# Designed miniproteins, single chains, continued (2), part 50

Each design is a single chain, and the fold is of that chain. pLDDT is the mean over its residues in the fold that is shown.

## One batch from the design tools (miniprotein)

Design m5727
Fold by ESMFold2-Fast:
Structure m5727 (fold): chain A 75 residues (1-75)
Amino acid sequence: SFEEEAWEKFRGIAKEAGLSEEQIEWILKNSPTIKDKVIKGLALLLGVPYQTLKDFIAAGKSSDELDEWLKAKKK
């Protein structure tokens, strides 16, 4: 199924990006949707709170706006 194919690709990308097996398993068990799993994985990779990234995405912000927000938070 599309969901199974998406999970296979997500696992591959997450491992390549340096997520541990425990982090991947946690995401898979605690994120029932593809969107939630991707957002949780990105939050871990970017070092930001999951809820903050989820709210940012829900607001329809661009990747450029996300980069600017991350720079502002780091300062």
Scores: mean pLDDT 67

Design m5728
Fold by ESMFold2-Fast:
Structure m5728 (fold): chain A 86 residues (1-86)
Amino acid sequence: MEENLKKKEALREELLATSSEEVKERARKLFEEFKKKGLNTKEITEALEERYADVPEWEAAGRWEEVERVQREVGLVYFLIEEDIK
């Protein structure tokens, strides 16, 4: 339980430290859009899952930069949502 929280915080810090300013800005804009729409946690989770829809095609095409970008954006938005709920 506590160990899982520490691991989650470490992952967040890694995402913030290793993500470009462009990726961070895109994550912030997505979070602001979700807040503006008044989405609940389930709706936000479903919207984030939709961001992964093209990932298998990008992986097959060797577009690893696009895969990394969407994974980072989704992860950052998820942490922003959790911070807002606190």
Scores: mean pLDDT 72

Design m5729
Fold by ESMFold2-Fast:
Structure m5729 (fold): chain A 97 residues (1-97)
Amino acid sequence: MEDVYRLGDEMRELLKTVGVEGDEVTLSELAEAIGLILQKFVDEGRISYDAEKQVNVIDVSDTLLGKLLGKDKLTTDELISGLGKRIEEEGLLTLVK
């Protein structure tokens, strides 16, 4: 069996935007949901390439993710590090199994 994580309120609201309902997810379900959120940002034209800095920039203004991270724009690295920090500090995910 995969590890199961209990979702904090902010993470639950974020995952609900891509059709993941409930208060617990497996690691695979979490990875798929994050992939769907990123695909939604691509589809909404929120991802651009900054050629000067050689990074992808995501416009998260007016999104739940932007509210969660306290930013309007972030790089892919800032997304991963910021989300990881919030998971650890705010209890957004708690291992159940």
Scores: mean pLDDT 74

Design m5730
Fold by ESMFold2-Fast:
Structure m5730 (fold): chain A 60 residues (1-60)
Amino acid sequence: SDKQRYLAEAAAYSLKLVGGTATVEELLAVASDPEKLAELLKKSGASEEGAKAAAEALAS
C-alpha cells in the first residue's frame, strides 16, 4: 500500500542516517509481521524502542 511504502522509505532513510543497511524492499517483505520487522530494524541499527514503534506503525 502507499502508506506502507511511504513508511518503509522513511524507515530506510532514518536507518541510513545511523549507518543502517536495510532496503525498502526488505522492509516491505516483512511489513505484515511486526516481530520480524522489529528484528530486521534492530539488526539494521535501530534502537529496540524505535524498532518496535516503527513495526507497529507499518503493521497498522
Scores: mean pLDDT 71

Design m5731
Fold by ESMFold2-Fast:
Structure m5731 (fold): chain A 71 residues (1-71)
Amino acid sequence: LTEEEKKILEKAVKLAKEYLKKNDPEAALMVLLSAMLPFKDRKDEALEFIESLLEGEEGKKLVEEVRRLLS
């Protein structure tokens, strides 16, 4: 991933975390799915980076759901 691509994913993760704090996991999921659109051919690399930025059980479940929907 380029530094610009990492910055885009970092912003998406930050926004998704804010939605999780508001008990809006659907909005958090949609934010991450939208951020993944440019990475269709590099899904695993982008998801690994997102996973590294998300902590706790809610974060892990969110990444798993994104991976499931992109399969």
Scores: mean pLDDT 80

Design m5732
Fold by ESMFold2-Fast:
Structure m5732 (fold): chain A 85 residues (1-85)
Amino acid sequence: WEITVTIEAKTEEQAQKLAEEIKEIARKFGLEVGVAISGNKVTAVILSPTKELAEKAAEEIREAAKKIGAKNVDIEISPAAAPQP
């Protein structure tokens, strides 16, 4: 299972902090994560062995984004057919 994250923060500082929180959440769940920052936009891909873990990680990421005050939050969970990290 794959979690794709696209979040727009208000500042580059907040984007950087959010990227760190996303990595922390993935690490807590034992999941591999790739994160990229472009200006105030954070994009991330997280691979999960199960849908349940993907859903839990996605919820934690949504909470982190809300706490930071991110304006746009887009998180999608899909089956990973052939993950290429």
Scores: mean pLDDT 77

Design m5733
Fold by ESMFold2-Fast:
Structure m5733 (fold): chain A 60 residues (1-60)
Amino acid sequence: SAETLARIRELVFEEADLTVKIMGMIVKKRNGEPVDEKELEELLRRSEELTAEIEALLAA
């Protein structure tokens, strides 16, 4: 449905934004720059949650 596609779009864009932020933090960490480890952990958990939601919607 149009509503399902709109929801998938929202989740995909949120996942893309999270991925950019996560990758930026990983690059900083590998360069020896300080990162907020708790924030990184929370972003990774949210990314896993979004992936599960997207997969569930696509499987329906």
Scores: mean pLDDT 86

Design m5734
Fold by ESMFold2-Fast:
Structure m5734 (fold): chain A 77 residues (1-77)
Amino acid sequence: VDEKLRQAITLAEGAQYDEAIAILESIDLPPSLKPVAQELIAALRAQDAAAIRRTVGQLRTELDVPLGIEDIKRAVG
């Protein structure tokens, strides 16, 4: 899922809208990501550059939120 989402984001950034839409529609997304992904699909279909940029940024953030590994607890010899 995450890998496919990253691929779709890359395609969207490269203006390959149809391919990005196809990948996004083929992914079984968790409920937390589904609204943003659907917003991105709508933006891609509308070719709304501002909306695409916004939703891509949000999806990138969601994908790169490993919440951290409690970086506060790094000291585990």
Scores: mean pLDDT 70

Design m5735
Fold by ESMFold2-Fast:
Structure m5735 (fold): chain A 93 residues (1-93)
Amino acid sequence: SEAKKVVEEAEELAKEGRVAEALALYFEFMMRKYGMPEEVIEEARRYLEKLTMEDIKKLDELVVKLADSRDFTSKEDMREALLELYKKAKELV
């Protein structure tokens, strides 16, 4: 049920042009789902919600690169991918 609420809220934000906030909500949910530390989740959310559309494009390029090289059905690979995305978001702000 929490997953449905997050998806619905993020889709609404994206439709309103609030893409960075939508991305921050999805990322927070995914990081919690895969057991990332709360400190990292809180920092990631703060960085992601500050991203410009240009920054989001750079993050998307990394997502595509990671998808080509990692199995996102693997919990470990997903955790490593989320950590790389967190590091990239931190660099962009």
Scores: mean pLDDT 80

Design m5736
Fold by ESMFold2-Fast:
Structure m5736 (fold): chain A 80 residues (1-80)
Amino acid sequence: KLEEELRELAAEVERLTAPLREVAEALYRGLPIPEVHRRMLELVGEALREMAALYKAGEPLEKLVELLRRLKREIEALLA
């Protein structure tokens, strides 16, 4: 159950964050990026830092699912 939810949440986040590929290229080329994409990058960066901390602490998969669920909601709110 949790593994399936994790896969579904990861797929949703990947779909919602597809614009970040353009952001990465724009940053590399020194081009300006839209504010909404910059905010999205900040949210993803924070989540990746928390994910690394959870992994280092040996926290259960349930905590990772909660983190991704929160990230998904934050990105959806940003894009609404």
Scores: mean pLDDT 78

Design m5737
Fold by ESMFold2-Fast:
Structure m5737 (fold): chain A 70 residues (1-70)
Amino acid sequence: SASEEAIQAARKAQKYLEEGKFDEAIEWVRRAGELAGVPELAEKAIQAIKNGDKETAIEYLDKIGVHAAI
């Protein structure tokens, strides 16, 4: 389902972010936002990644996951 795929995409994004693989993290963030219907939250997470703000990026990924789970 789109909800399950969105949650998995967000988890992959967080894993790549933790590994310092920022380009891969950004691609999975976009996918998660698209699948969850919240591309605006994905863009905020991407901007945080580009700014080196890991905490803010994780916060927006968590919000995408919440939208995917409802």
Scores: mean pLDDT 84

Design m5738
Fold by ESMFold2-Fast:
Structure m5738 (fold): chain A 99 residues (1-99)
Amino acid sequence: AAAPSEEELKKIIEEKKKELLELMAEKFEEIARKAEEEGDKETAEKARKIAEKLRNEESDGEIEKLYEEIKERYKEEVEEIEKELEEKIKEIREEIAKL
């Protein structure tokens, strides 16, 4: 079996990380839209902030705090994000296994 080069693996991992971050950002934008429709402007702004930080690959303690605050109010939506991430990670594992 031909093993992919370390450079090829890094490239694939980078592309898949970008796909996961974009998926998460889109889901937080959906939460923001729902919160705005319900008149919850604070949660909408927090969710949009997380989406921006995820797209910019920014990681700080503020994201964790905002995530927990959103999870308390929008538990079902956050659980749906977690489920979709698990499915996407499974797809990525299957793609890597084909290499």
Scores: mean pLDDT 73

Design m5739
Fold by ESMFold2-Fast:
Structure m5739 (fold): chain A 65 residues (1-65)
Amino acid sequence: DELVKKGLEIIREAEREYGTIEIVEVEGLHFKIRVRNDKPEHVLAAVAVAVELELLGAEAEVEIV
């Protein structure tokens, strides 16, 4: 699916830039990602990824640990 590929590219780019976003689950167009609450920049990056995924037509859930 093209949207899944695009979503994975967005997450991979964020992981490359910030090194903190992990994929927990991908089910259809629902992405569950995890980020540690150690730095504000990491949490903001995860939120930005979630927003990008939702603008693409996917659903994103962010788990902050």
Scores: mean pLDDT 74

Design m5740
Fold by ESMFold2-Fast:
Structure m5740 (fold): chain A 141 residues (1-141)
Amino acid sequence: DEVLARLPPLIERLLNDPDPAVRAAAARELGDIAARYPTREVLDAVVPPLIKALLNDPSPAVRAAAADGLGKIARALATEGTPFARETLERILPPLEKATSDPSPAVRAAAAEGLEAIARLSPDEALRERARAALEALRAA
């Protein structure tokens, strides 16, 4: 698969490149690929390293790019009522909720965009309520 062959070198750059600009670019490209081709194989490869980057990368630019990537994936999946889409959104939602408390305004803004997509578009009422609660907490802070 041409798409799957692109993922390992981007994941390696995201997690291991010494330059935060290179890591941020890799996070953006992984997010764009996964949002465009949201298959189980692509999402299983892309979502875990984006979550790791969002929660652990020392650069706010990399964390913001990872949050943006996860938000784009959430937007692509949000209108799908499949068990797979719900399962993937349940994996993405907790790191986006945590990112609303990030010290960087850019990271908080990127997380809020992903949460807004889930809150407005998801057919799952529990996911919508959880996303709305996270956005309300962010506005109250």
Scores: mean pLDDT 88

Design m5741
Fold by ESMFold2-Fast:
Structure m5741 (fold): chain A 62 residues (1-62)
Amino acid sequence: MQEQLDVEVEIALLEIEVAIAKMDKNPDKEWLERVRKRAEELYEKHGSEDAKQIAEEVKKLL
């Protein structure tokens, strides 16, 4: 159950990063690629649908 709380915190941090990217007219593509990979890893390891949605939103910005 500790792992679930850690995943929720990481998801919140990723959501903040995506929000910042959406406000930037020219977001850093390398930074977005790292955010996408982290979100996809969270979905793969923990099955988090929130992480999957974050990865899909980042793909739209790439």
Scores: mean pLDDT 77

Design m5742
Fold by ESMFold2-Fast:
Structure m5742 (fold): chain A 109 residues (1-109)
Amino acid sequence: SLSELLKEREKRIAALEEKYGPVSEEAKKLGEEVKKKALESGKPEEEAALLGRATAIAYEYIEKTYPELSEEEKKNIAEIAANLIFYGGLELEEAIKEALELYEELKKE
């Protein structure tokens, strides 16, 4: 069911939060912005909250691993990675690698 899928997604995101540690205030702010956009687009509160949490973790990882990227690139890649984590079931590092490739292809088209 949708409820069971949301519980499994929450468990997986919580495990990522435990593994990768605390996020910066900047990462939290981006997560809250993504949550707000998801709510405004009609997503349920629980789904929007989890998407925001996934975005915050992805952004924090990108800030530490790819500091040379622009702020716009970091935010866009974090949002793509969060969707791959939440909807696609990808692990954090895999999701970010896929998001980087997808973002580069989007820039060419």
Scores: mean pLDDT 87

Design m5743
Fold by ESMFold2-Fast:
Structure m5743 (fold): chain A 94 residues (1-94)
Amino acid sequence: SKEKEEKEKKELKKKMEETTQLVLDFQRQVQAIEENSKTPAERAAALREVLEEMKKRLDPEDFEKFVKTYLSQYKLLKASPEVIAVLEEALKES
């Protein structure tokens, strides 16, 4: 019913906001990797570890959405194939 749908919608919105905060924290971790890693290989390895942690904490759908967003961002930045491959592999395993 509409009443239950509205309440479920608010519950989902709150969960989405919490997921968004988690994603933003994760993006900050990736920014730190980018600042601390000089090579694409180091960046790819660190990113893989961060993605594994994220996969454990997020629902599969939210994880896929995050990885797709990040993949788009990295393609825009013309990131190395190694980094792009890590994100593509993460999507295939989800």
Scores: mean pLDDT 76

Design m5744
Fold by ESMFold2-Fast:
Structure m5744 (fold): chain A 111 residues (1-111)
Amino acid sequence: SRAAQLRALAEGRPATLEVDVEIPELGLKFRITVDTARGEVRVEILKGELTPEEKARLDQAVAEASEALRAGRITPGQAVARLVYELFEIAKRRGVKSLEEQIEGLRRALA
Protein backbone atom coordinates (compact mmCIF):
# COMPACT_ATOMS: atom_id res chain seq x y z
CA SER A 1 0.00 0.00 0.00
CA ARG A 2 2.76 2.49 0.92
CA ALA A 3 4.73 1.54 -2.22
CA ALA A 4 1.61 2.33 -4.30
CA GLN A 5 1.32 5.75 -2.60
CA LEU A 6 5.00 6.50 -3.29
CA ARG A 7 4.53 5.53 -6.96
CA ALA A 8 1.58 7.95 -7.26
CA LEU A 9 3.72 10.72 -5.75
CA ALA A 10 6.64 9.87 -8.08
CA GLU A 11 4.34 10.34 -11.11
CA GLY A 12 3.70 13.91 -9.89
CA ARG A 13 0.60 16.05 -9.47
CA PRO A 14 0.19 19.58 -7.99
CA ALA A 15 2.20 22.83 -7.64
CA THR A 16 2.84 22.25 -3.89
CA LEU A 17 3.33 18.92 -2.10
CA GLU A 18 3.80 18.39 1.63
CA VAL A 19 4.57 14.84 2.83
CA ASP A 20 5.30 13.64 6.36
CA VAL A 21 7.62 10.64 6.71
CA GLU A 22 7.86 8.79 10.03
CA ILE A 23 10.32 6.07 11.01
CA PRO A 24 8.92 5.10 14.43
CA GLU A 25 11.60 2.45 15.10
CA LEU A 26 14.20 5.29 15.21
CA GLY A 27 11.99 8.03 16.71
CA LEU A 28 12.43 10.08 13.51
CA LYS A 29 9.82 12.22 11.75
CA PHE A 30 10.38 14.48 8.73
CA ARG A 31 8.37 16.86 6.58
CA ILE A 32 9.17 17.10 2.87
CA THR A 33 7.92 20.26 1.13
CA VAL A 34 8.06 20.71 -2.67
CA ASP A 35 7.08 24.17 -3.95
CA THR A 36 7.11 24.17 -7.77
CA ALA A 37 6.26 27.91 -7.97
CA ARG A 38 9.60 28.67 -6.24
CA GLY A 39 11.45 25.60 -7.52
CA GLU A 40 12.22 24.70 -3.89
CA VAL A 41 12.54 21.39 -2.07
CA ARG A 42 12.91 21.35 1.72
CA VAL A 43 13.14 18.72 4.45
CA GLU A 44 12.36 19.64 8.06
CA ILE A 45 13.21 17.36 10.99
CA LEU A 46 10.06 17.27 13.16
CA LYS A 47 11.35 14.65 15.62
CA GLY A 48 14.73 13.09 16.37
CA GLU A 49 18.20 13.92 15.09
CA LEU A 50 20.49 12.93 12.23
CA THR A 51 24.26 12.36 12.44
CA PRO A 52 26.44 14.93 10.62
CA GLU A 53 27.08 12.34 7.85
CA GLU A 54 23.35 11.59 7.42
CA LYS A 55 22.52 15.34 7.42
CA ALA A 56 25.19 16.02 4.76
CA ARG A 57 23.80 13.24 2.52
CA LEU A 58 20.23 14.50 2.96
CA ASP A 59 21.27 18.13 2.27
CA GLN A 60 23.01 16.99 -0.94
CA ALA A 61 19.91 15.03 -2.03
CA VAL A 62 17.72 18.12 -1.34
CA ALA A 63 20.09 20.34 -3.38
CA GLU A 64 20.14 17.86 -6.30
CA ALA A 65 16.35 17.40 -6.26
CA SER A 66 15.80 21.20 -6.15
CA GLU A 67 18.15 21.71 -9.13
CA ALA A 68 16.52 18.88 -11.14
CA LEU A 69 13.03 20.24 -10.34
CA ARG A 70 13.95 23.81 -11.40
CA ALA A 71 15.49 22.43 -14.63
CA GLY A 72 12.28 20.48 -15.37
CA ARG A 73 14.14 17.12 -15.30
CA ILE A 74 11.90 15.62 -12.58
CA THR A 75 8.30 16.00 -11.41
CA PRO A 76 7.36 17.20 -7.89
CA GLY A 77 6.36 13.61 -7.08
CA GLN A 78 9.76 12.32 -8.21
CA ALA A 79 11.44 14.94 -5.98
CA VAL A 80 9.45 13.61 -2.99
CA ALA A 81 10.27 9.99 -3.94
CA ARG A 82 14.02 10.76 -4.09
CA LEU A 83 13.95 12.26 -0.59
CA VAL A 84 11.80 9.44 0.85
CA TYR A 85 14.38 7.03 -0.63
CA GLU A 86 17.24 8.84 1.19
CA LEU A 87 15.30 8.81 4.49
CA PHE A 88 14.62 5.06 4.10
CA GLU A 89 18.33 4.45 3.33
CA ILE A 90 19.15 6.18 6.65
CA ALA A 91 16.74 3.77 8.40
CA LYS A 92 18.27 0.76 6.57
CA ARG A 93 21.82 1.82 7.55
CA ARG A 94 20.67 2.05 11.19
CA GLY A 95 19.38 -1.56 10.98
CA VAL A 96 15.66 -1.17 10.18
CA LYS A 97 15.09 -4.19 7.89
CA SER A 98 11.27 -3.85 7.64
CA LEU A 99 11.78 -1.14 4.96
CA GLU A 100 13.70 -3.31 2.43
CA GLU A 101 10.60 -4.08 0.29
CA GLN A 102 9.50 -0.42 0.38
CA ILE A 103 13.01 0.79 -0.59
CA GLU A 104 13.11 -1.66 -3.54
CA GLY A 105 9.64 -0.56 -4.69
CA LEU A 106 10.72 3.10 -4.51
CA ARG A 107 13.96 2.34 -6.41
CA ARG A 108 11.88 0.76 -9.22
CA ALA A 109 9.48 3.77 -9.27
CA LEU A 110 12.46 6.16 -9.70
CA ALA A 111 14.06 4.12 -12.52
Scores: mean pLDDT 76

Design m5745
Fold by ESMFold2-Fast:
Structure m5745 (fold): chain A 92 residues (1-92)
Amino acid sequence: MELGELSARMGELVRRAVGPLVRKHAPVENVGLVLRAAELLGIGLAHILLGIDVEDAKTLVESMYKLLKSLIGEEAAEEVVKIAEEVAREFV
């Protein structure tokens, strides 16, 4: 599988895996934004694990984590990160 295709697939899987948690903690108008932030965080984690564009990927992960904390709180954001890391590790 191509690297770009792998990264896109991982982002989609993270988005799907965190869906129930996001719907529980996010206001309905923000669900799409929170799901997109989780998707981008998952893509960033995949790039870090693969050793690709690591500094940019770290910046992306940190930015998405800060956004998630502001939208759904620190505890829920940490659960999203944990799920994203599990999905990323299974695919790398």
Scores: mean pLDDT 80

Design m5746
Fold by ESMFold2-Fast:
Structure m5746 (fold): chain A 89 residues (1-89)
Amino acid sequence: SVDFSFLDELPKIPLDPNLPIVYDPNWRLYQDAAVRKDRDLFLGAQQLAERFGGKGYSVLVNLAFIYASRELTPDGKELIERLKKLTLE
């Protein structure tokens, strides 16, 4: 299970759905996770996509969670922190 309690620190306003999509070569990891039934990553990504709206953030957050959970990489955590800051004025 993924902990999304950090979302309580953000404004309850979804991001612009037209926000530019951040291209990441690991974008396919999201699709692979869904196909391979990695439910925690898939469900967590869906929850964040619903919360923030727009496809750009869905991709970014999916990649961040895949990196944080599977590869234990700083990049995944940095992407999550970046997402948090993007919703603040």
Scores: mean pLDDT 45

Design m5747
Fold by ESMFold2-Fast:
Structure m5747 (fold): chain A 91 residues (1-91)
Amino acid sequence: MGLAVIDLVKDGKILESIFYSDTFAALREEGLRQLDYYRDADSLTFRLDGATDAERQRLRELVRELADYARQLGAESVSAGRTSLSVTFSP
């Protein structure tokens, strides 16, 4: 499968290391784990990139799933793009 990258960003800086995955299942699992871990953060941003149209479609589905999960965790605001997700939890 294609390579996808998650950038975790706080105040314009990477809060944690970039995560690389060759499978969408592993990327999904890590995305859910990072939302659980950083649910007390003031801001968390995911930026997902895919090389093919099929990968971009899968990433859009993943962004929607992660956005819904963030809302279930009580995120104050959730902004979902086609391949990006920005989440704000309680200050």
Scores: mean pLDDT 65

Design m5748
Fold by ESMFold2-Fast:
Structure m5748 (fold): chain A 85 residues (1-85)
Amino acid sequence: MTIEEIKKKAEEALEKVKAGDDSALEDLAKQIEELIKMKEYKEAARFLTELMQLYSEDAPSLKTLSPEELEKLIEEQLKKAAELE
């Protein structure tokens, strides 16, 4: 599966999560993990930031990542993105 396919799937999952479909939260988290594995740190950070915004509403049971882990992961991904030459 290509990076572009993973990004597209992450965008689709994010739109569902924004609409209140909590079942898409796990799928979005999995796509973000795949982006990290593919070294797409900037893209992963973008999706994590959007996902973290949803936690401000007492997010539905996202078991893959806690709000604290999301914050740490966003910070790490942003640091890695800043290493671009």
Scores: mean pLDDT 65

Design m5749
Fold by ESMFold2-Fast:
Structure m5749 (fold): chain A 74 residues (1-74)
Amino acid sequence: PSLADALRALVDAADLPPGVRAVLLETADRLAAATTREQRQQAIAAGVNRIAEESGMDAAERAARLISEAVALS
């Protein structure tokens, strides 16, 4: 699967607060549109930073772990 598809599947399987879920799904959309490694890294960093700002560091840590798992699955 693509990184975006792997992330969407992990988000669907995880019990996440609605705000965290929304940012991760937006991040998956950005990853689907990314054509370079740098664009992919920028999308991930922006998503995790936004979750940290809106939902706190524990939520950002969980999001980073899900993204790392999606990378391993893609």
Scores: mean pLDDT 88

Design m5750
Fold by ESMFold2-Fast:
Structure m5750 (fold): chain A 100 residues (1-100)
Amino acid sequence: DPALEEQARRLGETALDLAIRLAEDLGVEILSTSSSATLTADGVPVGVGRVVGRITEEGVERYKAWAKHTGLPELDVGPGDEITITVTLTEGTSEVSISA
């Protein structure tokens, strides 16, 4: 369905925008960005945005505060470490993950 494929693409663009905003808020120096759009086997549009960057010295403290606030697992990261921020969106759900 072309309409569902377009919805998935728009979700991917929105997910990337959210990942970039989170990277900026967390003091991440952005190295690369990517987005992807898929339909699940049951036809659900899914958009994914990814930011790969280096966490700054100031960003480590912002990241720790964010992880505590969200209840997500805190990674053992230091200044200059490469991290990946991934935002996954569907029409009814939003998921954020950070990996090192």
Scores: mean pLDDT 84

Design m5751
Fold by ESMFold2-Fast:
Structure m5751 (fold): chain A 119 residues (1-119)
Amino acid sequence: MSSIEIIQKKLEEMKKNIENDSVEKAIEKLLEVSREIVEEMLTQDVLNQQQAAQLLLQFIRETFKNLKVPDASQIALLNEIIKYIREKMETQDKESKEVLNSLILALTGERGRRLARLA
């Protein structure tokens, strides 16, 4: 099984597990799986890292939409994921840092859109 297939399977299982959860429990599980996917992603080559980052970002967006997660809770979760990725970046090679930085920029953009809605 490819590493991308393992990541896809984890995200699909998590989608099932959170579909009927409370917003609070869904956010807790989403943070945990986001950390696991980042760790798994960092064991892969750069192309698979890029695909894994895209899959994670799409999963976060769809979960926020489907569960109608409040903007303040989305911002809090995005801040925790961004912090985790920044901490992991310090020990990575240049190519992996570029992938992680692109993911941080995407997550920061998502956070910025939610902050604008709260203003």
Scores: mean pLDDT 80

Design m5752
Fold by ESMFold2-Fast:
Structure m5752 (fold): chain A 97 residues (1-97)
Amino acid sequence: SKAEEAIRRIIEVIREAVEKGEFPSAAEITERAGVTRSLVGPLTRMSRGAPLEEIREEISRIFGEEVPLSLVEELRKAVIELDTAEGIARIKEAVLG
């Protein structure tokens, strides 16, 4: 599935970025993953707490295929890990200069 491959590539890019202490934007994530820029909207809304089913429907429409909710849940977990790591890094910079 093209959608499943795209989502898995995004998850990989996010995890690698977190390990390197990098915090790419949704646009930078899609570029690094080599996937459609149409995913920038869903990724941005996911980081802002949009419901999983709405995100799943958007991605399913973009690719013209049904995306498993479980895979969207894995993607959300990666996005939350990225947002959390960025927040921690910002606090460390504020304290350490």
Scores: mean pLDDT 86

Design m5753
Fold by ESMFold2-Fast:
Structure m5753 (fold): chain A 74 residues (1-74)
Amino acid sequence: EEPSSFELLNRIWRAAEENAPLEEIEALVKELIKRDNLSKEQLEQLLDMLISLTTNPEARERLREVKRRILEEL
């Protein structure tokens, strides 16, 4: 079955927490953008929410890096 937007957000968060490659996290974020047709502002809000919920400093840094890369491409 196709992943829901909520399931994709959960996968992004888990990937960051589990020290997945940045490319994998970026791919999940791009899939979310495509499925929900997210604007730059909506994407920023969602990623900022995930960063705020993340207690692991390394995972937070990874999410911030992915956010910067994706937003620079838009």
Scores: mean pLDDT 80

Design m5754
Fold by ESMFold2-Fast:
Structure m5754 (fold): chain A 117 residues (1-117)
Amino acid sequence: MLDQATTVASASAVVAPGESATFTFTADVAAGDVLVLEITLTNLGDKPATVEVTITITEPDGTKSTATTTVTVPAGGSATLRAQYVAPAAGTYTITVTVTNLGESPVGVDVVLAKLP
């Protein structure tokens, strides 16, 4: 019962071909807490969608860590990206997710931020 992830925030958007959506969340954490980010990409079109996902984590001291990945989602399919980050220090963290649609199909984006103790 004590190991359950707690949802901090969630957001959704539809990203048209050639467009970007940016999601920004804040989380108050203790040192050693695990931030879990789950990004679900749903291809709403009839062609494969290529999507670039950039995740930036800003620590309480202003230090930034950035990761970028490119995902191809088949026509009418979905893909889920999961990232985990162990907080080295207590404080307020800012998580920014930028999703850029490089394909020809509109893409639905669902972002969930959770934390584990």
Scores: mean pLDDT 84

Design m5755
Fold by ESMFold2-Fast:
Structure m5755 (fold): chain A 90 residues (1-90)
Amino acid sequence: IKELVLELIEKFLELLKAIYDKLPEEEIKELEELVQNIVEAVQNKDSKKAIEYLDKLEELLKKIKERYPEYKEIIDATLKKIKELKEKLS
């Protein structure tokens, strides 16, 4: 699980670097808060909370992908890591 969380953080940072100038500040902050909340929930062994935050992150990333289809590949890489982590926490 720790390795999957680190992989998610790595893919998320790559995504933020690519789309930082395209997203409103509020949306960037929301994404960052969700990732931080996921990390905290996993550290606290709160699988239910971790899954809730992962679901919210997944929903937001899918909406961003619809608005910016040019970032589909990098967003899909992050979504794959979300799915893998959710499966391990279930």
Scores: mean pLDDT 83

Design m5756
Fold by ESMFold2-Fast:
Structure m5756 (fold): chain A 88 residues (1-88)
Amino acid sequence: ERERRLAEAEATRKKIVDERKKLGVSDEQIKKLDEVNRYIAELLRKVGELVEAEINLQKARENGDEDTVKEYEERIEQLRKEIEALLA
C-alpha cells in the first residue's frame, strides 16, 4: 500500500532528521537530501546513518563504552532491516 509505505518513510525520515540534528549534522546536508527524490533520499539517509553508526560502534568498542556499543549495535540491526525493506 503506497500511502502506508509513504507514511512509514515519512516517520522514519523525521526520526533520522531529529537524531542527526541532535548529533550536530549540518542543516545544509539535510537540505540537500530533501532535494533528491524521497525514495532515493530515504535510502541515502539510512545508508549514511548505517556507516556513521558502524564508525561510532568501532570507536565505542575501542573505548570500552558498553552502553554505547549496545545502542549502536541495535541501531545498525534496525537500519539494515529498513534498508533491505527499501531495496525489496
Scores: mean pLDDT 75

Design m5757
Fold by ESMFold2-Fast:
Structure m5757 (fold): chain A 88 residues (1-88)
Amino acid sequence: MEELRKKALEYSELARQGNLEAALEAVRLLLEILSKKGEKEVTLSLLRDGTVYVITARLEDGEIKIEVETLTTEEEKKAYEERVLAEV
């Protein structure tokens, strides 16, 4: 698992720089690590060129599934914020 932790950190750093491919790999690796602690979902968001990308990895029946949601309008961004705040 040390190798996975190192890769997850490297891809997370690239994701912070706006790399979408790195964000997809980071969320997958993070869920692979955290699933051993009972976590079934990991979500990362990143901003690039005025678009917010919400990337969610879910563990379903032993498989990791990745969903990408793009938020381009102010209404979409507000709906996402309200959804996140309702869960807190």
Scores: mean pLDDT 74

Design m5758
Fold by ESMFold2-Fast:
Structure m5758 (fold): chain A 65 residues (1-65)
Amino acid sequence: MKEQLEEEAELALLLMQYSIIKQMIEKGDFSDADKMIETLKKLAEREPSLKEETEKLIEEIKAAQ
């Protein structure tokens, strides 16, 4: 199913971006804070198990601005 494959690819991309965002936060790089927050919100919608962690990261990004 093309639709299912597209959804799986999107989730995989969000998970990769999430890993990058964690590394950026660890380094103190908040240059793309708005994009990072948008990505974390999208990931929280797709993976409810990560909601608590993504919310904490969003708070950290906002506090650093």
Scores: mean pLDDT 78

Design m5759
Fold by ESMFold2-Fast:
Structure m5759 (fold): chain A 75 residues (1-75)
Amino acid sequence: SEAREHGRLALSSDDPEEARRHAREAGRAAGLPPEETERYADEVAALQQAILDAPTQDDAIAYGQRLQATVDRIV
């Protein structure tokens, strides 16, 4: 449940660095090794940045779906 809570906070964050922090805590709570946790946190932050930088609404939706799938993989 702790991993799920942090995953949800990562999804709801508008700041890539805030999303990274929550994803890192989700990875730790899920028992991921430190290197895998950092890779996961970087992936979540990059997807949040891609949503912010998306040139169209359709692109933002596609990145949002990828972000949801990434979080669901861990929690």
Scores: mean pLDDT 86

